# Designed miniproteins, single chains, continued (3): the designs that were tried, part 78

Each design is a single chain, and the fold is of that chain. pLDDT is the mean over its residues in the fold that is shown.

## One batch from the design tools (miniprotein)

Design m10867
Fold by ESMFold2-Fast:
Structure m10867 (fold): chain A 118 residues (1-118)
Amino acid sequence: MITLTESGGGTVKEGGSVTLTSKISGDVNQIAQVGWFRQKPGEELKHVASIDMFTGEVSYGEDVKGRATISYDKAKKTLTLDLNDLKVEDTAIYYAYAVDLATGEVYWGEGVELTVVE
C-alpha cells in the first residue's frame, strides 16, 4: 500500500521561498506518477506539479510555472516541491499524491498548510 507523509509549510512572507516534502512509503516500482495539487480557500483542487515515473517528464501548473521545482529522490523516497517568489495567492493546503501503476488509483497525503503573508 502506498502512503504519503508530508512536511513543511507554515507561515511565510511574500517574496520568500518554501520547501514542501512528502515521504512516500511502499514499492516505488509500483508508482506511475507523483506530484502535488493544492486547494485554495473556496476553490477546487488545482494541479501544481507532477513527475511521470516512467519517463521522468515533469509538468507544472500555469500559476507556478517558472517559480516551482519538483524533484523525487528515489534513495530517500522523498518527493520535494520548492516554491520561490511566493505570492499571497499561493496560500493553500498542498497535497502530495502518487498514482498506482497497476490500477491507476490515486493515493493522497493528508495535506500541508501554507500561509503567505505580506
Scores: mean pLDDT 85

Design m10868
Fold by ESMFold2-Fast:
Structure m10868 (fold): chain A 66 residues (1-66)
Amino acid sequence: GEEYAKKAEEYAKKAEEAGKKGDKETARQHVLEAARASREAYESGDEENAKKAEKYAARGAVLGKV
């Protein structure tokens, strides 16, 4: 459900915040959690929220500089 996209959005924001602080290791960990939410959504058959979560993971990686 929508929880996968929301979880990925939350982790993407945390990755951006960690990146702004120069904590690239924490930023990378948050990006991986967002990517995991996308994978879990695909495994559950929720393709729409999986795609949204994947976009958040990508955005978190860019903004987190990882």
Scores: mean pLDDT 83

Design m10869
Fold by ESMFold2-Fast:
Structure m10869 (fold): chain A 92 residues (1-92)
Amino acid sequence: IDDLINQAKSTLEKTRDAAGRGDVKSTLEYLDQGISLFNQLSSKGVPGAGDMASGLGNVKKSIEESLDDPFELDVALSMAQMLASVSIRELD
């Protein structure tokens, strides 16, 4: 579990940094990795991990739905950055 938590933290840090750079492709890839890791933590009985996976999934959908609108895309990337930062703190 501790190894999965450390992997989740690392992936969230990469998500935050990619979103901060406006790197949409990397942000989506790291969100997918984060969703997978939180689903694994949820299967191990970690409270809140399933809710976090759902939150990351919702942000991913927002980014995918906003690809053709630069303003909406910027907002969605900002949400990804904020959620990643909050999630890192909750894992500490």
Scores: mean pLDDT 83

Design m10870
Fold by ESMFold2-Fast:
Structure m10870 (fold): chain A 78 residues (1-78)
Amino acid sequence: KEEVEKLMDRIALDLILALQNPEFADEFLQRVDSLLEKNKEKIDEAAKEDPEMKKRVELFEQSYAELKKLIENRKKKL
């Protein structure tokens, strides 16, 4: 649980950095995708144990799709 919370916070930071620095956005997005893929089982396990974590993960997945669109739009302005 604590590891997954720290992981989600790290992912959120990389997404914020991608939005603020569109010239480096691809690097930050690749890190986010890599972290999500490598830690999928840990995230799924935490979500099964804690209903609040499950909600956080579901909301993140929905928000991540929208955030990727915002980042791509900012990259097009470079």
Scores: mean pLDDT 76

Design m10871
Fold by ESMFold2-Fast:
Structure m10871 (fold): chain A 60 residues (1-60)
Amino acid sequence: IEEIAKKAGVSPEQARKVIEEIKRKGLTVRNATGEQIEEIARKFGVSPSDVLTIMELTGL
């Protein structure tokens, strides 16, 4: 989580919350829409690109 947060440019707390939300919603890089990614980004105060980076690094 700390390494993922560092690579995405977010705090470990933000990375953890984003990962938890993604897993709860059952989202993957293949099935997530741009709108869903933007919603998660807005909810946790990160950019949509940060959400995508976290998803890629976690293998989701």
Scores: mean pLDDT 77

Design m10872
Fold by ESMFold2-Fast:
Structure m10872 (fold): chain A 60 residues (1-60)
Amino acid sequence: SLSDTELLELVKQGDEAAKEELKRRSQLAAEGIGSVLGLDAELVQKLTDMFFSVELDAAK
């Protein structure tokens, strides 16, 4: 299995499969944290999407 760091490096290289997997893992982690903090699931989803948009723009 690839680590999150290894997946991030592949995403920076333009690997779409790695991007999908990393986004999936980040969404699951964000949902867990959001549950503990009492955050709205919609807000957690939007923050995750925004983070990935910004990170990908910085990587290109």
Scores: mean pLDDT 68

Design m10873
Fold by ESMFold2-Fast:
Structure m10873 (fold): chain A 119 residues (1-119)
Amino acid sequence: SLEKAIELAKKLGMKAYVVDAETARRILERYGVRLDVKALVLFVPKEIAEGLTPEEILEAFVRVMQRDEPVRIRTLSAAELEALGLPDVRIVSLDPENEKDIEAFKQEAEELRARRAAA
């Protein structure tokens, strides 16, 4: 259940953002990534993701993972996803305790906001 993922994010001090399979595929393809998933759920601290769309949050995750010094991104294991009743989704989480990774994500997010404002 998506509700269980949202509850888990709240327990971790984060907000959950959902990106559907088609939207995720379109964004990932722009970065040369192919991933066959039914949905992506993205965990980010509320403060750094405020005002971003789920699509922009996914794009920021891809951009930080493709840096020369990639940020630490956690995915939930199959057992953790089964325990949440979400075997058909991927959950990707930013590490809220890693200040360098948080700052890298903020930089990519601000670039995406600036691009949206210019469009």
Scores: mean pLDDT 75

Design m10874
Fold by ESMFold2-Fast:
Structure m10874 (fold): chain A 104 residues (1-104)
Amino acid sequence: AVPRTARAVAELRLLDAEGRPLAPTVVFEAEAPTLDEAWEAVSERAAEYLDEAAATHPDAIVELEGEAEEREGGRLVARARLRATWDMATGVAETEEASLEEVT
């Protein structure tokens, strides 16, 4: 089989009610043999960060932008994107459904 590699990146912002940053943007990256594994690794790290952030900024608005790519022999074979926004105080979330696209 041709070697497969995947990479996922998530960019996370903490904002106040006026859209001002409460902390610097945090970037999480992971590599794995599959897109699913890379995405899971990034998602776990983001979740841990958000648990800590909730203690410090319980009223923050969270913006998450994520992308992942899978390659076979250096050729792009799949791409995924996620955009999510939620209010920590209310727990209300607005998410763009994760887009998974096969590139041939």
Scores: mean pLDDT 78

Design m10875
Fold by ESMFold2-Fast:
Structure m10875 (fold): chain A 112 residues (1-112)
Amino acid sequence: SSLTDEQIEKAENYAKELIEKDPSKKADIYTKLGMLYLEREEYDKAIKYFEEAIKIDPNNANAYTLLGEAYLKRGEYDKAIEYFKKALEIDPNNSYAKTLLEKAQKLKEERE
């Protein structure tokens, strides 16, 4: 599924209104916005939203995993590895983060 530019702009505007009305939802909303940009392959915007989510909730293992995935997709393997390791420090049984860590490590080895 692909989102149009109009749909993503509407989602961002709605998110801003919702955060202003209920700041307790901010970390979750930023994570969801980051996921929308990740799906659109707009990795720089995805990274920005995941970083904002982590600033609000530093124990959000899912946000660290998604931040790592965004860096992995940008070919920044060292950063991806660091964020997947951070996710696994918070949630050691996260199979998705483990799989992405192994993938990032293999891609780092293969590029040189």
Scores: mean pLDDT 87

Design m10876
Fold by ESMFold2-Fast:
Structure m10876 (fold): chain A 63 residues (1-63)
Amino acid sequence: SSALRERAERLLREAEELLRRGEYEKAIQMAQKAGVLGALTDEALVERAQEIVREAEERLKKL
């Protein structure tokens, strides 16, 4: 549905912003929520969510 897709895209934008600010744990949480909604709408949104989670987890390990 368009509403679920718009919500997933909004959560992805929030996750990307949190990732840029160094808020890695919050970025992971927002990206995971986006991934769940993305699974119901568009595989590309799931892939974007997984990339954000991966990047945030890697940066957390380097701290």
Scores: mean pLDDT 86

Design m10877
Fold by ESMFold2-Fast:
Structure m10877 (fold): chain A 95 residues (1-95)
Amino acid sequence: MEKIEELLEKLRKLVEELKELLEKFEKGEISAEEAEKKVKEITKEFKKIAAEISELMREAGLERDAELTERFSRVLREFTEVVDKIYKKIEEAKA
C-alpha cells in the first residue's frame, strides 16, 4: 500500500515537472529541442513508474479499489493532456 502511494506521488511530481516545462517553453526560456528531450526523458520515467503501480495493484488485488483506481486514472489523464499540449506547441514552433 505505502509503496503504491509513494509511486503515485512520484507520478504527480513528474506531471508538475511537465507543467513547469510547458510554462518555460511558452515563455521562450527553453528551446523546442530542449523541451522535446526533457518530455521524452520524463515520459520514459513516467511509463516505468505507471507499469510498476499497475503490477503492484494486480499483485495486491487492489484493481477494484475505486479510490486508488480513480487517483491513478486521474494522474494518467493529466499526464497525457500535458504531454499532448507540449508536443503540439513544439510542432507549431518547428513548422
Scores: mean pLDDT 82

Design m10878
Fold by ESMFold2-Fast:
Structure m10878 (fold): chain A 68 residues (1-68)
Amino acid sequence: SHREALERLKEELSKDPRFEAELIGDDTLRITNKGSVESLVGLALRLIGDYPEFEVSIEGDEIIVRGK
């Protein structure tokens, strides 16, 4: 399910001090950038490639991953 995929992604990101991830409802993950702009853009591009079932957008210093 979308929620299980996002919970797994949140757990993976918890190991990276450059990011903080928060679940918003059942279908959205908010990722806050604690690192550089390059690390934010790099993660967003990786997520677009690895999670095509999700809509990935950059909103300010955050990445929003939302179920389609």
Scores: mean pLDDT 84

Design m10879
Fold by ESMFold2-Fast:
Structure m10879 (fold): chain A 67 residues (1-67)
Amino acid sequence: MLTGPLVLEAQRLLRKLAAYDGPVDGVLDAAARAAILGFQRGHGLPADGVPDAATVAALRELLAANS
């Protein structure tokens, strides 16, 4: 089980984008991993299901562009 501030931030950003409706608890479970994988594949990022700094930055950029 992977936990951390990047997982928590990715969950929050995915929820704001309506791409994830699960809990924002910083735990990378199957649902959170699936949402991250889908985002990474859709945006040309390495699709490993792990929210690194690049994934979080891309999520923030997409949210800003849609706001």
Scores: mean pLDDT 78

Design m10880
Fold by ESMFold2-Fast:
Parts: sequence; structure tokens; C-alpha cells
Structure m10880 (fold): chain A 72 residues (1-72)
Amino acid sequence: SEIEELKKEAEELLKKAEEYAKQGNFKEASRYLHKAKEIIEKIKELGDEETAKELEERLNRIQKLGVKVALK
């Protein structure tokens, strides 16, 4: 399904963001978190609030490592 594909994409983006954050590369981590947030919002728009919430909680945990989401 479209939601399953978006979930997989968001999970991969969050994994890369966490890896960069752990390496101290907060610039790249921020870019990947921004991309993940866009995918999470699409999942939410499609009506899967539970999946969106789970992914957003993971995003928030990565942000607590000192990463700020990039503003456009």
C-alpha cells in the first residue's frame, strides 16, 4: 500500500538521521529529519494517525540528541 511504502521511506530517513546525529553531523541529521517529517505528514494526511505518531515519536527522540529540524 502507499502508506506501507511511505512508512518504509520514513524509517530509512530516520535511521540515517540517527546515524548522522550519533556521528555529530547535525547538519545532515537535520536534513534527513526534515525529509522524514514531510513523509510523516503525508502518512497523517492519508489517515494513518497511529503510524504517523510512532514515526514522529522516533523523530522526537533523535531531535533530543541535539538535532534541530532545518527550517526552509
Scores: mean pLDDT 81

Design m10881
Fold by ESMFold2-Fast:
Structure m10881 (fold): chain A 73 residues (1-73)
Amino acid sequence: AVTQQLCDQLEQELKADPNAALALFKQAAKDLGFPLNQEQQEQLEQANKADPSQLLNVGNKLLIAAGKPQLCD
C-alpha cells in the first residue's frame, strides 16, 4: 500500500521537475524491494523524456509485471 501523499508528490514533481519525479519513482520501487534493472530504467527514462505524464503509467506497469503493488493504490 502507498499513501496518497506519495502520489501527490509525484504529480507535483512531474510538473515542476520531471527528473526529480523520475528519481523519486526509482527510489520508491527500490523501497518496495524491486530495484529497476537497466532495461526498465531505460523504459522509464524514455517515458519521462517523451511525456512526463506517462511516468506513473509506465512505472506502474513495470511494478505490476514484477508482482508489486502500484504506486498510488
Scores: mean pLDDT 73

Design m10882
Fold by ESMFold2-Fast:
Structure m10882 (fold): chain A 75 residues (1-75)
Amino acid sequence: MSIEELKKEIEKLRRRIRELEEEIRRLEEELERARAEGDEERARELEREIELLEGMIALLEGMLAFLEKELKKLE
């Protein structure tokens, strides 16, 4: 893998992480509304979705850390 290809993959992962973080923020706003309305079923669905997205971010952050470490070896 070239330095350029590695940098592109790192940028792609960072972009995906930011997109997921923004989606979580939107879901957290929806969760607060569901809680305010007493919609326990909707709140549970949103909590589960947030948890899944947090898990995805953790996985992507692990991949990002690995690629950043590899890039540092090539620089």
Scores: mean pLDDT 86

Design m10883
Fold by ESMFold2-Fast:
Structure m10883 (fold): chain A 91 residues (1-91)
Amino acid sequence: MEELIKRAEELIEKAEEAIEEGNLEKALELLEEALELVEKLVEQGRLEEARRLAERLLELVRELLRKSEDLKLILRAIGLELRIIGLLFEL
């Protein structure tokens, strides 16, 4: 399961870079992929790692929302934020 955590961390780092570059659509795609890996960590009982990664995802989604002016992107990001909040509530 080291590989799953490492992959999620790599996707999060790439998402941070994409946000800094202004490529918000790419950042959102990377954050969505990272959340899927975090959800798998929850299924496998890796709750502490999942919580920490989910908290980081929430911070990045909120930063993306502050920088976004595209309605479709905003709606997708709100959906992602709600999924992360729901996950954190179960952890």
Scores: mean pLDDT 86

Design m10884
Fold by ESMFold2-Fast:
Structure m10884 (fold): chain A 98 residues (1-98)
Amino acid sequence: KTAEDYLILGEDYLAKKDYEKAIEYYKKAIELDPNNVLAWIKLGEAYLKAKDYEKAIEYYEKAIELDPSPAVYQRLADAYEKAGDYKKAEEYRKKAEE
């Protein structure tokens, strides 16, 4: 399987709300292609939906290291807001507007 194949499997399980399997397949995608920004974003999203906000923040920060984009700053802001860190959420929302 390719990194893309594992991303597709991860999306299928995410849609089914099987966050454990979604996380497993996104991690496999990253093992094959650690520079795949989308795989890091999807891993963060799966943890966010699983309500593991600390892990979601960690993986979105990895995505930012590879590609500092408005879309990833917005996702990081949303994760901080759900974690209750409203100051960090505001800081990253402002970065997303740049």
Scores: mean pLDDT 87

Design m10885
Fold by ESMFold2-Fast:
Structure m10885 (fold): chain A 52 residues (1-52)
Amino acid sequence: IEDLVKELSKPVTENSSGVSIYTVFKGGLYNKLKELAKAAGTTVSEAFKKLA
């Protein structure tokens, strides 16, 4: 998840193609991070802040 959090912290381009791919990618990874953060006893925001 460390690599995933790093990828999610990258700025989303405003280009249509790039935004579409990033939006789908971030949505899926956000849900995965949420589950993992809950299991670890922390929040997605805290995990994101530490790894971003």
Scores: mean pLDDT 58

Design m10886
Fold by ESMFold2-Fast:
Structure m10886 (fold): chain A 51 residues (1-51)
Amino acid sequence: MEVEELARRLSEETGLPLESARRAVQAVADGGLPLSVAEKLLRLVAEERRR
C-alpha cells in the first residue's frame, strides 16, 4: 500500500485533511515505521482529538 493510498483512506475515515494525512504518513514512514503502524497510530490520534 502506497503512502498516497493510505493517506487518502485515513483522511476519509478520520476527517483529517488529505494534505495533513499524507504528511503524517510520510513522516512516520521516514522515521522507519511500517505504513500499517502509521495507519493505526493516526486513527488513534484522530479519535483522541474527538474526545
Scores: mean pLDDT 71

Design m10887
Fold by ESMFold2-Fast:
Structure m10887 (fold): chain A 67 residues (1-67)
Amino acid sequence: MGEELYKKYMAAMHGEDLAGTALGPNLTGLGGPLSDPIENLVAAFMATHGDILSREEIEAIVEWLRK
C-alpha cells in the first residue's frame, strides 16, 4: 500500500501525519505539489527518491496522497 511505503521511506522528512517537518514540506495542502497532475508528482518523486523506490512504489504513494 502507498501509505506503508510513505511511512517507511518518506515519513521521517514529511511527517507521519503529512503535516511536514523542518526537513520536508506539508503534503496535505491545496495549491502545492499535490495540486499538480499525478504524472508531474510521480516525476518529481522519481527525481528525489527514484534511487531507493521504484516507479510503481512512487505511483502507489502518489495515489494514496491524492485519495
Scores: mean pLDDT 66

Design m10888
Fold by ESMFold2-Fast:
Structure m10888 (fold): chain A 69 residues (1-69)
Amino acid sequence: MIVELVKEALKYAESDPELALELLEKARELADKLLAGPEEQKKKAEEEIKEAQKLIAKYAESLGLSVSL
């Protein structure tokens, strides 16, 4: 699942950035394959991509990248 790969990548982002990048690349490849598939798979992929984007956004916010005082 795309969300699972993104969660795993975020766990390793600080300890093993290379592994984190590999997991993000796998998530992207999986998303591309699902988006190229039947309409039902495409809809599920779009939902998982939105969830993954929320997780990445929360991680970025935790690093102070989008925080305004």
Scores: mean pLDDT 75

Design m10889
Fold by ESMFold2-Fast:
Structure m10889 (fold): chain A 77 residues (1-77)
Amino acid sequence: LREEALEKGKEALKLGMEALRVAPKELIPRAIGLVLRAIGIIAEVEFNPNLSDEEAQALLEQAEETKKEAEELIKES
């Protein structure tokens, strides 16, 4: 579960960075927000030794949502 959350977080980061690369000026703040959210998810999974399975599941779901938002932003760009 932690491994799945980490992998999905890394996917979200990759797409968030792609969104930032292609975003017009007005969408740059949204793209930055997605990148920062993905970094936060990755950091929480990697560096929190007390992460429960329930918290890891929530982070996985947040990573999936962040990935979806990044894909949508790329389509808008």
Scores: mean pLDDT 84

Design m10890
Fold by ESMFold2-Fast:
Order: C-alpha cells, then structure tokens, then sequence
Structure m10890 (fold): chain A 58 residues (1-58)
C-alpha cells in the first residue's frame, strides 16, 4: 500500500534541535519535556511511529 513518506529534512532538523536542547537541560524533568515536545513535532512532520516512540521513550 502507498504510504505518506516523512519529511526527512524536517525530521533531521528536529532531532538536531532536540540534541542541542538536551545538552542545555539541567534535570530529568526538562529532558522529558524536550523529548515529548520533539516527539509531538516529529509525529506532525510525518515521522514513522517507531522513531516517535524511540524519542518519547525514557
């Protein structure tokens, strides 16, 4: 079946942003919020569920 492909350029940019934000995070609660925010945006960018789950999972 035909499936919509993810916008990999946007997905890659979101992952790099997440890594930068995680490097500035001071505690686990902030890191969780960064991952949850990034996972939501990845999902909206059409990222595969496996990638979204990996980013969200702690």
Amino acid sequence: SAEKEADWVRVTALLFRMLAELSEAKNEEEKKKIREKTADELEKAGAPKSLVDKVRKQ
Scores: mean pLDDT 78

Design m10891
Fold by ESMFold2-Fast:
Structure m10891 (fold): chain A 79 residues (1-79)
Amino acid sequence: MKIKITVKAPTKEIAEEAAKRLEEEFKKLGIKAEVEVSGTEVEIYFETDSVTLAVAAMIRAVAIGLEVGVESVKTEELE
């Protein structure tokens, strides 16, 4: 599975904080993720064969987004 998580923040500062927290949490889960920040948008890409890790990463993205005050979190599986 190749997963994309897109986080939209109200400000660049909030986007950077969300990216930092998500990178730290994914590292704790043992997930090798690519994190890109573009203005107020954060895109996170990772690949895993573990449904458990994919779901855990998505749950953490939503939880951190709520704590940091992001506008939206979108999760999708890529082809």
Scores: mean pLDDT 82

Design m10892
Fold by ESMFold2-Fast:
Structure m10892 (fold): chain A 81 residues (1-81)
Amino acid sequence: TQAALDLFEKEMSEEEKEKLEELGEKFEEALKNNDLEKAYELFEEAMKLIIEFLEKKGEKELVEELKKKLKELKEELKKKE
């Protein structure tokens, strides 16, 4: 959600932001190359960083919601394997 993105920008450290930007760039490259497996790996890595950040902030409901979305994405990819 837009509100979550605004929260990340204000509360994340520069190192955490840099890591997410790097993962985002690699994710875009993977999508352009039609490498869905690589794109998923990068997305999962980015989501783990976001979940760790939210856990530190005590946002347990958002953590559970994101974990559910990650599982749903895994199920969608399983249908193609």
Scores: mean pLDDT 73

Design m10893
Fold by ESMFold2-Fast:
Structure m10893 (fold): chain A 63 residues (1-63)
Amino acid sequence: MEEKLRELIETLKKIDDIKQVAEEIKRLAKELGISPRELIERMLKLTDDSVLKTKLILAESLL
């Protein structure tokens, strides 16, 4: 799980479209069998990147 989370974090850093960020989160959450909100919470704990944290919070509003 952690390796897939780190890969998603690096992917999301390259994406500026918040809707696309939300779609990538939904995709991986489905593959992992967890909720998109749980996936966001796990990513927020793994990253100190303030820009990515802002993207994750905005993407959560679309879920």
Scores: mean pLDDT 82

Design m10895
Fold by ESMFold2-Fast:
Structure m10895 (fold): chain A 65 residues (1-65)
Amino acid sequence: MLSDEELVRALTLVPGVGRELAEAILRHFGSAAAVAAATAAQLTEVPGVGPRTARAIRGLLAALA
């Protein structure tokens, strides 16, 4: 299971996702577990996350499972 800080660090591996956007994603969903369960469509609800970035995040989270 990823901690909140581990998730933020992992998200910064995605091109176009800096620490600020990674922290915004975590705040939007409230926990690392909620982010890990989110669909690509739900990830696009975060300002600054487009469809391509959402798919890249989803792929990264699947690879860490």
Scores: mean pLDDT 81

Design m10896
Fold by ESMFold2-Fast:
Structure m10896 (fold): chain A 55 residues (1-55)
Amino acid sequence: SMEKIKELSKKIKELMDQANKAIAAGDTETMLKLSREIIEVSEELTKLLDEQEKK
């Protein structure tokens, strides 16, 4: 659904903001953890987009 796509997009933006803060603080461990979470959320978003393509 479009609502789920919007939720995942918002979550990615929030994770990116947190990653930028971790970079500014020199927190490499937190940055790497957030990067993995961004990848997972992006994969979920891609699956939803693929489902929409098939109707």
Scores: mean pLDDT 82

Design m10897
Fold by ESMFold2-Fast:
Structure m10897 (fold): chain A 87 residues (1-87)
Amino acid sequence: DKERVDQLLSQALALVNQALTGLDAGVVQGMMRIAYGIGLLTGDYVFTLDQMIKLLQSVLKEVTDPALQQQLNQLISQIQALKRELE
């Protein structure tokens, strides 16, 4: 479901920008956009969601702010739920 993937991607990009600064944020966001592009080209959104989960988990390891950790964990759970529906 492209619309649900688009919504989760938008939320992920926003949280990455809050969690990371400058070039680090740009690199992670770029990797997410590449994974999304692959999903668009192949129809394999399960791949896109899996890559987003891995990238957000890596970002989560760098975050010490409890509120941001909670937001990242909630988003990861939502992405995992959608991935399960599309499998």
Scores: mean pLDDT 87

Design m10898
Fold by ESMFold2-Fast:
Structure m10898 (fold): chain A 87 residues (1-87)
Amino acid sequence: SEEAKQRVLEILERLLKRLKEINAPQELIEGVENFLEHLKTLSAEEALAEAIFALRLGYQEALERGDEETARLFREALAELERLAAE
């Protein structure tokens, strides 16, 4: 639904804002910005599925780097998306 797609985009926009606030690496910020534009071209179901996959990968990569702040932000966004998927 359009409502579900808007919620996915809002979760990712909030993640992007928080990544900028903690001065996350420029490459990560640009990656999330580009991913947001990509999600806008997808259906609600495709956007949700791709966002969950991408955030799981981002969370894992942040943990492997020892980047606890970035990992926390990805974990929180992922939890919101997984709650959406369970509805």
Scores: mean pLDDT 88

Design m10899
Fold by ESMFold2-Fast:
Structure m10899 (fold): chain A 55 residues (1-55)
Amino acid sequence: AAYDAALRRLDAERKAIDEVKKKYKNTDPNVLKDIEETKALIDRQRAALEAARAA
């Protein structure tokens, strides 16, 4: 139950950052890099939660 809630929150954050990327597609390259790094961090947190749940 707790892992499912955390995974749903990460999925919502991932969707939110994808929407930000769409809005700022033609913005400063540093901002786009920060967006991609944030996405990678969310993906890592999701993988860590999946691993913890499986252990």
Scores: mean pLDDT 78

Design m10900
Fold by ESMFold2-Fast:
Structure m10900 (fold): chain A 69 residues (1-69)
Amino acid sequence: GEAEARALLLELGLSEEEAERVIRLVREGKTHQAAALLLNRGASLAQVAEVLRLLGRDDEADKALAAAK
């Protein structure tokens, strides 16, 4: 859920405000912006996929994992 996503985002080195921004972007359907922010912070595509899956965006998570291959 969102609590697990927030915890993971903080582990990835985002601030609490940045984690909330990523969660908001995903909720708004701005998954490309959320993914770009995470990648710019050094997250892997697998980590991006995990965040998206935790936020209920399984289709976007699978797309990110496919891109990582």
Scores: mean pLDDT 80

Design m10901
Fold by ESMFold2-Fast:
Structure m10901 (fold): chain A 69 residues (1-69)
Amino acid sequence: SEKLKKAKELFEKGEEAEAEGKLEEAEKLYEEAYELAVEVGDEELKKKTLEKLIEIGVKELEEAVEKVF
């Protein structure tokens, strides 16, 4: 499946961006991978991308809250 291959490639690029500390870029890549995983019905990839999105979102929210208080 072309969509599955693209989803996996986007997930790998997301991991690379995350390793480089590029959290905003990683979030966008994982979001695209998640959308494709949902379309293809790959439950494992959907779960993995969702877990990564939650982790990054929490880190970004924590940083934003710290600046307000």
Scores: mean pLDDT 82

Design m10902
Fold by ESMFold2-Fast:
Structure m10902 (fold): chain A 111 residues (1-111)
Amino acid sequence: KAEELARKALEEAERALELARKGEGRKAAEEALRAASLASEAAGLAFEESGGDEVGLRGSMEAGVAAVAAGVAVTLARKGDEKGAVEAALVAAEAARRAAEAALEAARHAK
């Protein structure tokens, strides 16, 4: 369950990173928001199932960073700040990737 969500978060994070590298700020922001949402759900489930493991806690913290950065990216894209949207989307996608990787690790060590 947590593993499936984490895999989907990784896929969306990779797509967000690729779009950001191409300068597609608005599209990158939208994919980063999806990646952040999936990573947050995966990290939360993995943290609960692991009984509060440090890896799961770190995953939840990274998911929080991803959510905030994705929100910033969407806001900047709406204002027409394409460069700012790209930079914020890169931060969000990288944090979502780290959160998803931590969720996979925590899920593997869960009871």
Scores: mean pLDDT 80

